# Designed miniproteins, single chains, continued (4), part 17

Each design is a single chain, and the fold is of that chain. pLDDT is the mean over its residues in the fold that is shown.

## One batch from the design tools (miniprotein)

Design m12554
Fold by ESMFold2-Fast:
Structure m12554 (fold): chain A 85 residues (1-85)
Amino acid sequence: PLSELELAQLGLETLKKLLEKYGDKPVSLEEAKEFINNDKSLSPEEKELLIAILESMIGDGDGVLTKEQLEEAIANLEKLLKELS
């Protein structure tokens, strides 16, 4: 199993990649899942964990991640990584 530090780092890199790919366009949960599932650098276990994190982040909302939400999540994970380091 991944440590909290490894999972947070993996989440941060994934969110940064989503922000870079989609920019100011809202990213649906389905688009985010497809992006993660198509990342050849990720194991199946890492993909499942990242998808679970994204589902948790979106919550009961309209099923999209806005640029603002992605930037906030990135900032929060960077802060968490500094705390865990």
Scores: mean pLDDT 76

Design m12555
Fold by ESMFold2-Fast:
Structure m12555 (fold): chain A 63 residues (1-63)
Amino acid sequence: MKVVVLGVGLSQEETLAIARELAARNPEWEVLPLVVESLEEARELAERLERETGFKPVIVDGR
C-alpha cells in the first residue's frame, strides 16, 4: 500500500524523517515523502491520493 506524507512548509529532510517514523510503525506500507507549497495544494493532492490508494495521506503542517 502507498501512503504519502505531505510536508507543508517543511524541508525535504524534515518530511523524510516523518515518513521514516511512519514506515517504522507500519512496515507493510510504502511511505512516500512529498513537499508541498501550501495547505490548499496538500488537501487537493490528499483527496486524489485517497481515491487512488484507499488510504488518506498524512498532512503535516510545519507552521
Scores: mean pLDDT 78

Design m12556
Fold by ESMFold2-Fast:
Structure m12556 (fold): chain A 69 residues (1-69)
Amino acid sequence: MEKAIEAHREGLRYAAQGDGEKAAEAFEEAARAVEEYLEENREKLSVEEEVGLKLLVIGLRLDAELARK
């Protein structure tokens, strides 16, 4: 999860600097890290936690698309 948080922070830094492409890449990396965490911890997660993480992945991918505009 820490890897996802760090990648998201990188994306926000690049977005603030006007580098939409690097921001998008960082948000997509954060989404992949969340997906990896979800797969690795599936048996430990509640239904609510799993749904929350899936929604987070969708949000991060949307942020990446918006950053490229």
Scores: mean pLDDT 82

Design m12557
Fold by ESMFold2-Fast:
Structure m12557 (fold): chain A 87 residues (1-87)
Amino acid sequence: MEQLIKELKGEAEAVKELAPGAKEEADKLYELAVKSKDKELIFFAITSLTLAVMQVAVGKTIGDIKAGEEAALKTVKKAVEELEKKI
């Protein structure tokens, strides 16, 4: 559990640095995942944040940073909605 929460925090910080517009949603996702105390929900949150980081990287690669950041925000928002339903 401790290592899983550490990974979750790292991915949330990465999203906040790479997509500042997603900062509030990344913080909310982290908070909900930690509050759940559920390893599967925490793993889902890590996976969603990792996808958001990849979306930012793809946006940068194709020269459309805004599209990558908007995709990342959408991914994190969807993950927040899914966790709120299960907590």
Scores: mean pLDDT 85

Design m12558
Fold by ESMFold2-Fast:
Structure m12558 (fold): chain A 89 residues (1-89)
Amino acid sequence: MVKHLTLPLDATVDQAVQAVQNALNDPFTRPNYDPSLTLKDLLDKYGVDGVRDFLNSFIPSSYPSASITNVEVDEENGLLNFDLVYDDV
């Protein structure tokens, strides 16, 4: 299954974690991170691959088939688009 997600670049890491939790329809324990960091801050510092890896670090081992992929930046609208992929195993 694939869920398409869109967040503003000004969204905080906490808001991104909330979006992933909502898409999985199950809350999980949040890892240690700076809650003041925005997706824009991560993108500027680590690039698209860094943002993908960072968001994937929030998916708990209880969802072994879930991953974040296809991270794309819509610079004109200030949006980050990505897919949450979940294969039924």
Scores: mean pLDDT 73

Design m12559
Fold by ESMFold2-Fast:
Structure m12559 (fold): chain A 100 residues (1-100)
Amino acid sequence: MSLLEQAKELLEQWKAGKLSAEELEERLIELVREAAATLSPEELVAFYKELAAEFKKLESELSDEERQELRRIMTKVENIVLAALLAAGVPLADVPQIPM
């Protein structure tokens, strides 16, 4: 199973009430850190863009409270990706900025 497929499964389990927001955050951060450690900068950008698109798609189906939790988790994920890209020498101008 790809890292993206694992992330999508975690989001679906959370939406179904099978994972807490805390469990989703912990497991998703672990996947994102694994992606940052194993993927090239280009692959990491592609991974993050696809993950952000899945979050945006899911956001339209969520309550206000769930949407706030998802945005909080997304901010942490974005910070990890940005830190990894900067550490790899990617210029700030080339780092994707996805509005939530």
Scores: mean pLDDT 79

Design m12560
Fold by ESMFold2-Fast:
Structure m12560 (fold): chain A 81 residues (1-81)
Amino acid sequence: MMEEIRRAVREALLALSPEQAATLREGLERAYREAEKIEDPEEARRVLVEGAREAALAAGLSEEAAEALAELAEREAREAF
């Protein structure tokens, strides 16, 4: 299951133009910085997950790819907190 999610994200990222990739990177960096300011681990995780989804959609990823990226962000945040 997680391997399928990682493949979906990888394929979506490889399909992005340089401009879309820059938009995604900037959005993800912003989401991470906003989550880092939050002291409550559960709230920080929610902010990171939602920010990742928003960044993916802003970059032009499908809802399915954005959801897959959000799931990866949730997993990463859970391991960090």
Scores: mean pLDDT 76

Design m12561
Fold by ESMFold2-Fast:
Structure m12561 (fold): chain A 76 residues (1-76)
Amino acid sequence: EEEERQLRIEILEEVLREYLPDASEEELRRIAEELVDWLLNRAPGTGAERIEELTGLDDDKIADFIRKYNSKLAEA
C-alpha cells in the first residue's frame, strides 16, 4: 500500500535524523526508502542487518532505533 509505505518512510526519516543528525535530507530519504523495502518484504529480524549495513550503527543503537520506529508507527 502506497500510503503505508510513505508513512513508514516518513517515520524512518524522523528516527534516522536522531542517529544521523549531520546527514542530508536526501541521504536520510534514500536510507529510509531502502529500509522500508526490506522491512515490508522480509521476515522479522532481518531489518536489523540492513539498518547496520546502510547506517553503520552499533547493535545497541540499532535495537533502540527499531524500538523508536515501532513506537512511532504504533502511534500513527
Scores: mean pLDDT 72

Design m12562
Fold by ESMFold2-Fast:
Structure m12562 (fold): chain A 77 residues (1-77)
Amino acid sequence: MEEEVKRLVEEAERLLKEAEARIKAGDIQGAMKLLQRLHEIVRQLEALGAIDAALEVKKRMLELGLKLGRAGLEQAR
């Protein structure tokens, strides 16, 4: 179980970095797909009882979601 949690956290960190890079490159669709995968990882972490790790990933996802929302609002005008 601990090894699975560590693997999921490492995957989440890589996906978070890639999602931020895609947002900066203007690949909003690519970033959204990565956020969907991150949501799945959060669910797996919570199912394994790794609540603190899940909360940290959620916090980072919320920060990225705010960046995506601002970009979407600017494009809508």
Scores: mean pLDDT 79

Design m12563
Fold by ESMFold2-Fast:
Structure m12563 (fold): chain A 76 residues (1-76)
Amino acid sequence: SELEKKLKELKEKFKKKLEEAVKNKDLKKFYQAVEETSRQLTELSKQAKTPEQQQMVLNTAGELQKLIAEALEKLG
């Protein structure tokens, strides 16, 4: 589905932004990436019309939270 594709693209873009922020030790870019991605996830969640689509959004949110935790640990 288009929702599944957009969620996957959101996660991959977020992962790359976090990796760049960690590499450069850039806390400002880190928090900006978190804020922008949270807003985009919220907009995509409004497109989740079935229980299966809602579960995809929740799974993606959980994966993004894990990426945030890993990046914060590496930032220090």
Scores: mean pLDDT 88

Design m12564
Fold by ESMFold2-Fast:
Structure m12564 (fold): chain A 70 residues (1-70)
Amino acid sequence: SKMLEYQQLYDRAREAVDGLVEHGKESSSRKEDLQAAADIYRGAALLLEGTPLAEEARRQAEELEAEAKK
């Protein structure tokens, strides 16, 4: 199913983001890790274009980018 493939792609992006966010909490690279996490969601949004998951990925990226600027 195409829907299942899109969900799996989003889930993999979320797992990678969670790993980067946790790494940032334990190191001085918090801002860099948040920016890298945002870039992962930006990439996922491009691959998911035309689906509701693309909009969710964009929202997650924007939130991470905002946190990286603090």
Scores: mean pLDDT 82

Design m12565
Fold by ESMFold2-Fast:
Structure m12565 (fold): chain A 100 residues (1-100)
Amino acid sequence: MPSLEEMVERFVASVRRDPRFSEEEVELIERALREIKEAIERNDYEGLIKIAVETVEELRRTSSPERFEYALLVLQIFLKEMLEHNGLEHLLPELMRALG
């Protein structure tokens, strides 16, 4: 399986190639994925949830409702894959509740 670094690189490349995202949305998601990777590596799970919540709040402010729904869905998919890959699936209920 890919490393956490390779996963983040793939997710970032995917977001950059998706014409449904604005430049601002791409930058927010890229920053969030990198910061969440660092939080996982430090075992900073409170920081991970905080980064995800703050990113969703910024996406909500910068996006239209329709664009926000799409960005949130994509971010939730990436976060789920990152957590499951690192044996942190037990954090998914709290994370998804915080993002909804």
Scores: mean pLDDT 84

Design m12566
Fold by ESMFold2-Fast:
Structure m12566 (fold): chain A 112 residues (1-112)
Amino acid sequence: GAKEGAELGKKGGELAEESGSAEIARRAAEGLAEGATKGSEESGNSLGGQLAAGSAATSAGMGAASGTAESAGLGTRNGGIGAGRMAEDSGTESGQRAAKGAGEGAVEGAKE
C-alpha cells in the first residue's frame, strides 16, 4: 500500500537520476502519474485516490518540467512519497492503491 508506493517511488526516482538521461527520467515521472491514476481507478476512484494521484502527478510533472534527469528524478521520488503520505492520511484503499500504482509505474518507466 502506501509504504510500498513510497519505497518504489523513491527507487524509480533514484534509477532516473542514476541514468543521467532526461528521457528516462521523464518516463519514470510519466509512469508514476499513470500508475497512480490506474491504481485509483481499479479501486473505485474515490476522492482519496484522486487526491493521491493528483499529488503524485503534480510533483512528478514539476520535476520533469525542468528537463533534467536530476529534477525529474527528485520530482518522481517526492511524488511517490507524497502519494504514500496522502494514502496513509486518508485511510482509503483507493489512496493506498494509487500510491502503490504510482511507485510501480515509476520503476517500470525508469527501466525502459
Scores: mean pLDDT 75

Design m12567
Fold by ESMFold2-Fast:
Order: structure tokens, then sequence, then C-alpha cells
Structure m12567 (fold): chain A 137 residues (1-137)
């Protein structure tokens, strides 16, 4: 039902907000624009990925995205400033590797890939604490 879809969307958005807030120091350090405050960086990240999740559900309410739709979402992220974060190249690379193996991804799988790229990048750049497992979707 529409109510069930809305609850899933709101749950995904809340999980993303919690993840970004838990790892705010990582996202602040990843931001290329050092003129932004920590609060502005975190708000930018939350707003960007919230809008991406909403767009993903608009593209396919059943939660399964074609390869073309995933690429459209990745291009949208870049056009809306995801490339301001040094981690974004790792995100694009990991998503393209997944699309070489799969013709479609669920929204949950796409979000898992994005957070896996954040974890991989954080580890390579000497963050001591491991990033928590991706949010459940």
Amino acid sequence: SAAQRQALLEGAIQNIKNFIEDYKDFFVKSMKDKSMSDEEVIKFMIDLYTAMIQRAFDLNPDGILSREQVRELMAWLRDNGADKFTVFDEVEALVERALAQEDSLSIGDLLTLIFSAFESYAGKNGFIEPIKAPPIF
C-alpha cells in the first residue's frame, strides 16, 4: 500500500541520517570545500542522500532499479555535489563494478554498496574505528 511504501521510505531516510551523524567526522574530513562549517557539511550530506533515496523510490516504487536507473541516480548525485566529497570516486567505482555483474539492484543493495565504499575509503585513509555495518533496509 501507499502507507507501507511511505514507511519504508521514511525508515531508509532515518537510517541514512543516523549513519551520517554517527560518522560526521569522516564526512567532514572527506569534504573538499574547507570553507564549509561541520554543520553545513553534515546538512549537505543528509539533504543530498535523502533526495537520492526519494528519487530512487520515484524511479521504481517496487524498489528495484535497472542498470540505467542506477547510472541516472549516480549521475544525479555527481551533478548535485556528491563529488565535493573525496570518497565519491570510490562510490562510483564500486557501483560500476556491481553493475558489471548485475542487470539490476534493489535500493537496499545500492545503499549497501554506497556505505561499503565509505567503509573501504575510511579504512584506506587511516580511520581507527571501523564504520558500523550498513543500515538495514
Scores: mean pLDDT 79

Design m12568
Fold by ESMFold2-Fast:
Formats: sequence, C-alpha cells, structure tokens
Structure m12568 (fold): chain A 80 residues (1-80)
Amino acid sequence: SLSELERKRRELEREIEEALERMKEAVDMIAEMSELIRKHKDLTEEQKKEIREKVNEEMRKNGLTPEEAVELFKKLLEEK
C-alpha cells in the first residue's frame, strides 16, 4: 500500500532528523570545548587530557546534557 510505504518513509526521515540533531549538538559541544581550551594556553597537554576525560566520564556516568558538559568543562578549566 502506498499509504504504508509513505508512513515508513516518514518514520525513517524522522529518525534521520533526530540523529542529525543529536550529532549537531555533539559537534557544537566539541567546538565550544575546543574554543575554551584554546583560550587557556597555560594548560599542559596532560591537564587538557585529564579535563576531557573527566567530562567524558561524567557524561557517561550521570548522563549530562551537552550544556551541562560544557559547564563542567568550564569549571574544571577555572580550577587548573
């Protein structure tokens, strides 16, 4: 049925759009974190790695949103 095929197509389009939105949020988060790192030129490469790893662990453990991840990243940068 054409109606069934149209429904399935729209379901796939929605899933693709949702995936693209999540990818955009992740890209925006990475870009913001990269800009923050760039501004903190006094940090060593080891300190930058530790901060990134800690944010990644908190995202995995506590399910932080991209905005919450960026805020944690800012806090950790200010503490170094």
Scores: mean pLDDT 77

Design m12569
Fold by ESMFold2-Fast:
Structure m12569 (fold): chain A 130 residues (1-130)
Amino acid sequence: MVEKTYTQEEMLADLEELSKESPADAISILNAILIGQKLDVEILEGLKSFEEAVEAMLEALRAGKYVTATAVQERLLLERLEKNLSPEELEKAKKKRIEALKNLLDYLKKNNAAPSLIEAVERALKIVEE
């Protein structure tokens, strides 16, 4: 038997409503989770809650619009980094992003996440490696 948490359903509904009013904010939240800049700390402090949030939010990315928007957001972030960082700092920033995305991808694969969630992270990874 699969138990659905109220938190997962509520987060998905709230994210869906947010996407209608402010697509950019919804994309920003999803992109922050995909990048996982503090993934290790958040996993150590609240593994189940973070895992449920990631699964609920990434399930929303199954809608093609969100996956495409995440790719655009990733490119915009890279452009911002290129303008504000030296070439050496940019290389370090890109490496950290790649490592964070790979860690998230490994986590999703280890936990047998839905193929759509894995594909969304793989698409984000390809953008940053480009």
Scores: mean pLDDT 54

Design m12570
Fold by ESMFold2-Fast:
Structure m12570 (fold): chain A 78 residues (1-78)
Amino acid sequence: SMEELLERVKSLPPEDQERIMSRVAAVERRLVTEAMRERGVGYWELSEEEKEALRARLTEEVTRVMEEALAEEERRRA
C-alpha cells in the first residue's frame, strides 16, 4: 500500500529519502507535462475525465517508482 511505502521511506536516512522523493517528483512532473502537451492545453483546461485518468496514472506510476527506488536503496543497505 502507499501508506506502507511511505513508512518504509521514512525509515531511511535523510539523503536516501531525498533521492527517492526527488525521483518521485520528477516522475509526477513528467506525467503532468506529458498530459498537457498531448492535449495542447493547460492543466485547468483538461476535462474531469482526463484529470481523473491522470490522477490514476500518477498513483500507479508513483507507486511503481517508489517500490523500485525503495528496493534499490534497501539492497544497497543490506
Scores: mean pLDDT 79

Design m12571
Fold by ESMFold2-Fast:
Structure m12571 (fold): chain A 91 residues (1-91)
Amino acid sequence: KESKIEQIISNTVEKLKELKNASNDQIVELAKKTAQELYEATKDITNTEERKEILLKAFNEISSSAKEILSKEKFKIFSEAFRDKVVLLLQ
């Protein structure tokens, strides 16, 4: 499961580099898709605490790269869309 998480992180960072000047809608779409992929990649983790820790670590790694790639405004849009999607998925 972790190897798949690392692939999702790597793929998201590459897409962020491609989309650094993209529309806000494209940034939101990438954030929601990434949150969905991370949620699905961790669905078989039976320990809820372990799953949450893995998701948080993945988000922190993506956020570190996103801060360097995106403008401050686009980074905020990405982070908020990602967080909102994760909250919806965990309900």
Scores: mean pLDDT 82

Design m12572
Fold by ESMFold2-Fast:
Structure m12572 (fold): chain A 79 residues (1-79)
Amino acid sequence: PSAEELAEALERAAKEAKNPKEAEALRILAEAARLGKEVFEEVMRKVQERMKDVDINAPEDELAEKALEATKEAYEEVK
């Protein structure tokens, strides 16, 4: 998909998200995608690295909070 199509998909996912922290993280990823595919890929790479030690079985709100923090930090480093 194009960067624009990816950004639109992420914006739709953010609107449908029940957790506000998850919605915020998805909106930031949409902004990264709009800056370009390379920016999006670098943000995702940094998010994955920061989330390596997170227990996937942790409570949903805790996972959303850690994902949001990782996404904000990655976006600020890459943009």
Scores: mean pLDDT 79

Design m12573
Fold by ESMFold2-Fast:
Structure m12573 (fold): chain A 85 residues (1-85)
Amino acid sequence: SMEELKERAKSAIEKLKEAADKGDVEGFNQAAQELGNIIQEFRRLNTPEAKQLMDEAVKALSEAVKKLEEKLGRPVIVTLEFRIP
């Protein structure tokens, strides 16, 4: 449901921010993959609410990448693959 996806997204974003703050690249990649899968589900729903939540998740990912890059002192490459039927 939308409610479950929203809660999963919040949890994934929290894990992503924690990993970025710690400089935990492995934990960051795992949380980013989880969030990527959730973003794909929002995209599948194709509702205005899902699009808004997707945009919020993408912004959170971008901010976390910046924090991780600042923490590590080097660029971070994050690749998210979305498959649309």
Scores: mean pLDDT 78

Design m12574
Fold by ESMFold2-Fast:
Formats: structure tokens, C-alpha cells, sequence
Structure m12574 (fold): chain A 91 residues (1-91)
């Protein structure tokens, strides 16, 4: 569906953005801040387009899982960001 394609493209862009930020900044406070902002901005845009909270949560979880697989050293930072983002979605 068009909704599923849009969610998939959002996940792809978010993954690419986080990987580029990690390349530029490493495991730093600025990286954490920018990644948090990227996730929250993506959630806000998907909500604006009428995507369900369930699909947005699945997209966030899938993105975080893929990033933790590729960068296991970021597990704690990514788990923290996921918790903050989920709290924002559940409001």
C-alpha cells in the first residue's frame, strides 16, 4: 500500500541519516542529540500524514533493531532514544 511504502521510505531515510551522523560525529553527545531529533522529526511527519501509532512504533523499533545489529556499541544510546520516542508516540 502507499502507506506501507511511505513508512518503508521513512525508515530507509532515517537509517541513512543516523549512519551518516555516526560517521561524522562518532559516539558523542552531539550524535545522540541529532539522532534523537531525527527520530522525533520523523515521528511528527508520519503523524501529520495520518500514519497509525502502531505502524510508527513498528517503524521506530525496526530502525533501532537494524542500527543495534550494525553498531552494537550504540545499544545503550539507541535503547534510550527508543524509550524517549515511544513515550512521545504514546502521548
Amino acid sequence: SAEEELVEKAVELLLAQVKELYKLYGNTDIFEFLVRLAFLSTVQELERLGISKELIKEAVERTVERLKEEYPELKETLDYIEKLVFKRIEK
Scores: mean pLDDT 87

Design m12575
Fold by ESMFold2-Fast:
Structure m12575 (fold): chain A 62 residues (1-62)
Amino acid sequence: DLIKELLRNFGLDPSRFTISEGDTDLFAEAGKLDKTLVELVLSRGENVETSSKPYDPSLFKP
C-alpha cells in the first residue's frame, strides 16, 4: 500500500492512522504527487487522532 510506505518513510506508524475508503481513492491519485499526498495524509492523520480521542465524557451530569 503506497500510503503505508509513505507514512513509514516519514517516520510515522501507518497502523496509528485510519484511512477511509473515500480517502483511499483520493490518496491513490495524490500518490503521483508526493508533496500533495504527504500534506493530505498529515492533515487526515491529525484529524483522525482528534476524532478518535477527544470526546469529553461526562458520566456525571448534575
Scores: mean pLDDT 50

Design m12576
Fold by ESMFold2-Fast:
Structure m12576 (fold): chain A 100 residues (1-100)
Amino acid sequence: SAEREAAKKLFEEAAKEILKVVKEYASEETYNELEKRFKELLEKVRKSDLTIEEIKELFDNFAVYAYNKVAEDADEKTTKEAAKKIEEIARKTNEKLEEL
């Protein structure tokens, strides 16, 4: 459906924005791990017959995973700044997904 294709595009765009945050605030090793996870999830989202709700769940899980990886890598101040940006991306993306 058009809504499902829109959800897939929203997933890709939002996950890429989260990766930009990770690249700014985390180590290269953490960024590379998250980029690999993103590519695996993007492949699954693109090639699988997933519902919008399933795409939303995969996106939310990716955002949480990214936060946790930054928290393991960075100091508290850096983690807090990254968390605020990731949460804002996730909030806006979930609002758009819920409108589909």
Scores: mean pLDDT 88

Design m12577
Fold by ESMFold2-Fast:
Structure m12577 (fold): chain A 77 residues (1-77)
Amino acid sequence: MTEEEELEALRSARPEIEEALADPSASEDTREQARIALRAIESGDILAAKRELLERVLEKNPDAPAEEVERARRIAE
């Protein structure tokens, strides 16, 4: 999948991303991932978003569960 295709996929998923960000039961990590995705849509810079997600997973959650890491990888791919 190219960067352009990934950005297009994020744009298509924007309502779901905004819904996740607005969900009061969502975790802070989920909201942070949604914020990064929205910034990618706004800026058109998917590579910056991918790098930011990867760096945050590594720095903030060095012992993060595999499920959380997989979510970050899905967005960062």
Scores: mean pLDDT 70

Design m12578
Fold by ESMFold2-Fast:
Structure m12578 (fold): chain A 80 residues (1-80)
Amino acid sequence: MKPELKISYLVETEEAKKLMDEIVAKTKEEVERLGLSVEIVLTFPLTAEQVQAMIESMAAEEPEQEVEIPGGLTPPPLRP
């Protein structure tokens, strides 16, 4: 059995990210004091719009949907 736990939290603002990082560090320190294998913490600096899009995608029953990258990669050059 894999005793590996994954903790991920999403932060919208940089100020919230700093606060969350501090809380995570404090929690990690307490868990380490117990001599336990701490979980992996992931931070995702996503915007509310991106989160909303992901939630909608998860709720949507249609897996066949065009994937639009909002301000991600520029469209490739036209090919003859």
Scores: mean pLDDT 56

Design m12579
Fold by ESMFold2-Fast:
Structure m12579 (fold): chain A 85 residues (1-85)
Amino acid sequence: MEEAKKAAEEKKPALEEELAKLVSLLSPEVAELLRELYELLLEKMENPDLPAAEYAELLARAAELRARLAEHEAELLEAEAQILA
């Protein structure tokens, strides 16, 4: 379990760089939603031993953020296309 936290910490700088590139191409609203989702994913990775109830709450929050991001899917796809080009 400690190894999972260390792995997350090691990957964090690279993920933050990719997130920064995406965020620079997005509106502030969509950028904030992506940052919140990213923070929830990091919390899950850093705490793999979360109790079932807390894990369910984290998944519910992530689902809400994904639903909001889906409303801006076209903008996200355009930003990803620019990075991949």
Scores: mean pLDDT 70

Design m12580
Fold by ESMFold2-Fast:
Structure m12580 (fold): chain A 68 residues (1-68)
Amino acid sequence: SPRDQVLQRLDQEIATLKAQYAAETDPQRKTQLRQQILGLEGLRDRLRAGELSVDQAQLALDQLVADA
């Protein structure tokens, strides 16, 4: 389903950012990565809870990834 595709993409992006966070040594970049991870996890939780449409979640995901 479109919802499952967005959830899968969120899980992949979160995993990628967590790997980057674990490898990062710059405190400023770690703070930026942590904020992005929290934003994506919040988006995932809201989509799972049915608080967002798939289209709203896709747009928010694209914005959060672009800010990386």
Scores: mean pLDDT 85

Design m12581
Fold by ESMFold2-Fast:
Structure m12581 (fold): chain A 64 residues (1-64)
Amino acid sequence: SAEEQAEAAVRLLEEAGYSKEDLILSVAIGTGEDEAAFRNLSTEELKDRMREAVKAGRFTVAGV
């Protein structure tokens, strides 16, 4: 399901050791929004935004 795919995407990034800056960049590219929109978000909020982008089909676990 889209939910399972989104959860797997976030888990894969966590295991890959992505920094908060890497997450911000990935979410910004995946959502089409400016990085500045995400700089004040927590890591958990960034993961939620990434889950939304994956569910919307905007990018995959490896693609930004």
Scores: mean pLDDT 72

Design m12582
Fold by ESMFold2-Fast:
Structure m12582 (fold): chain A 88 residues (1-88)
Amino acid sequence: SLEEEAKKLVDKLKELSGRLSTLMNQLEATGTQEGFDLAVEGSLLLIEAAVAIKAYENREPTEEDVEWMKKLIERIEEFIARAEAYLA
């Protein structure tokens, strides 16, 4: 069902939001311009994830909501890979 699929995606977004917050702190701690730029990008993804989670909490999920959350998860995972590669 859409509700079950959306629930799993929201749980994944909550997990990824925690990972993003940790990475943003590490990126800011580098003191570099590249680190700050990546932290800003991460903060925008974190805001979008919060909006998606709030939408799920406040209304019945649509197919468009599920597609949005799937694409957002892919974008966040791609960002995490880039940020972790930068920090390595």
Scores: mean pLDDT 90

Design m12583
Fold by ESMFold2-Fast:
Structure m12583 (fold): chain A 79 residues (1-79)
Amino acid sequence: EEEEIRKQIEEYARRLAELLGSLPDEEAKAVFDKMIATSKTEEAKKYLEKARDAVLAGDVEAAAEYLEKAILIEYEYEK
């Protein structure tokens, strides 16, 4: 159950990083800024900031890992 949820979060984070990496920098930054502003935890905000920086640097793999961490933190907070 937790393993399946984790896999779904990993897949979602990867897809999201790919999508954001395909956007122009200004649009990707705007999406991340909104996610950061609407995040409920400071820890998730820090990972979203790192994911944004990774996308802007062209490091989609690192962005996916940071997005996964941010999503897991928010999921555990809401659970």
Scores: mean pLDDT 82

Design m12584
Fold by ESMFold2-Fast:
Structure m12584 (fold): chain A 73 residues (1-73)
Amino acid sequence: MAALRAEIAAILEAAGVPAFMAELIAREAVRMYQEGASPEEIAAVVRRALSTVVSEEAAEAAAKQVRDLLTRV
């Protein structure tokens, strides 16, 4: 799970999210995944969190990347 968290954080940082905030959001996303949330549910939560920090376009792109990553695990 540490590798998954790091990959999600990297996606968020690439979208313009500060490293500290990217780490917090990534940790929450991994927690949701471990609790049985769907990739789509996790992507929706990530998009909502990111829309307060980055542009809507960047938030949508990052959320899609997180969803795509989670469908591979």
Scores: mean pLDDT 82

Design m12585
Fold by ESMFold2-Fast:
Structure m12585 (fold): chain A 80 residues (1-80)
Amino acid sequence: MLSDEEVYQELRRVVRMVRAGAPADEVKAAIDEILEKTGVEGTYTILPDGTLLFHGKGEKGQKFEDLFNRAVADVAAEEA
């Protein structure tokens, strides 16, 4: 099972892919791989403008949602 730090680092990579203009199918595949490895239940949406939204289910999903939102904020701040 991935640690919180490992999940955070993989999420940072996915966020950077989106910001670099990676195709939506590639981004979905990357997120789905992380969800499979972690066993996290949740829903995500990639908006037409490239905005990523994630909503986790249960305690495990809520922790994942926090890590996801942190990765989005941190990468945005670094690439501002």
Scores: mean pLDDT 76

Design m12586
Fold by ESMFold2-Fast:
Structure m12586 (fold): chain A 62 residues (1-62)
Amino acid sequence: AGETGETTLFDPESGVETRMRITPDRLEVLELADHPASRELIDRVAETLGLEKVVLRVVPLP
């Protein structure tokens, strides 16, 4: 089995947290805040890591 890490990314521009899981194969977005800045940030993280992005759930802003 590959190494898997879960992390929470705080976006200071939107003030929301995005929960994700980094696997050897892909970036799994467990809970993506429904905000353009959060989507852009996750896209940048996936590109930087060279991983395919998979969004599992989109949550509305509180």
Scores: mean pLDDT 73

Design m12587
Fold by ESMFold2-Fast:
Structure m12587 (fold): chain A 57 residues (1-57)
Amino acid sequence: NVRDQVLAILSQEFDAPLETLENAVNDAIDFLEAFGITPTIENVLPLAKTFLELELK
């Protein structure tokens, strides 16, 4: 499952609450799906990291 794999990677790189990590991953997946792009680890991970860094700033 892409969501669970990306979430596991983010939890290793970022010291943030699980809810914050989940929101970033969900927002990234929703964004990609809204534009007709199939979510993959390679697509979701960099986008979720961008959303997460904006929220933690």
Scores: mean pLDDT 82

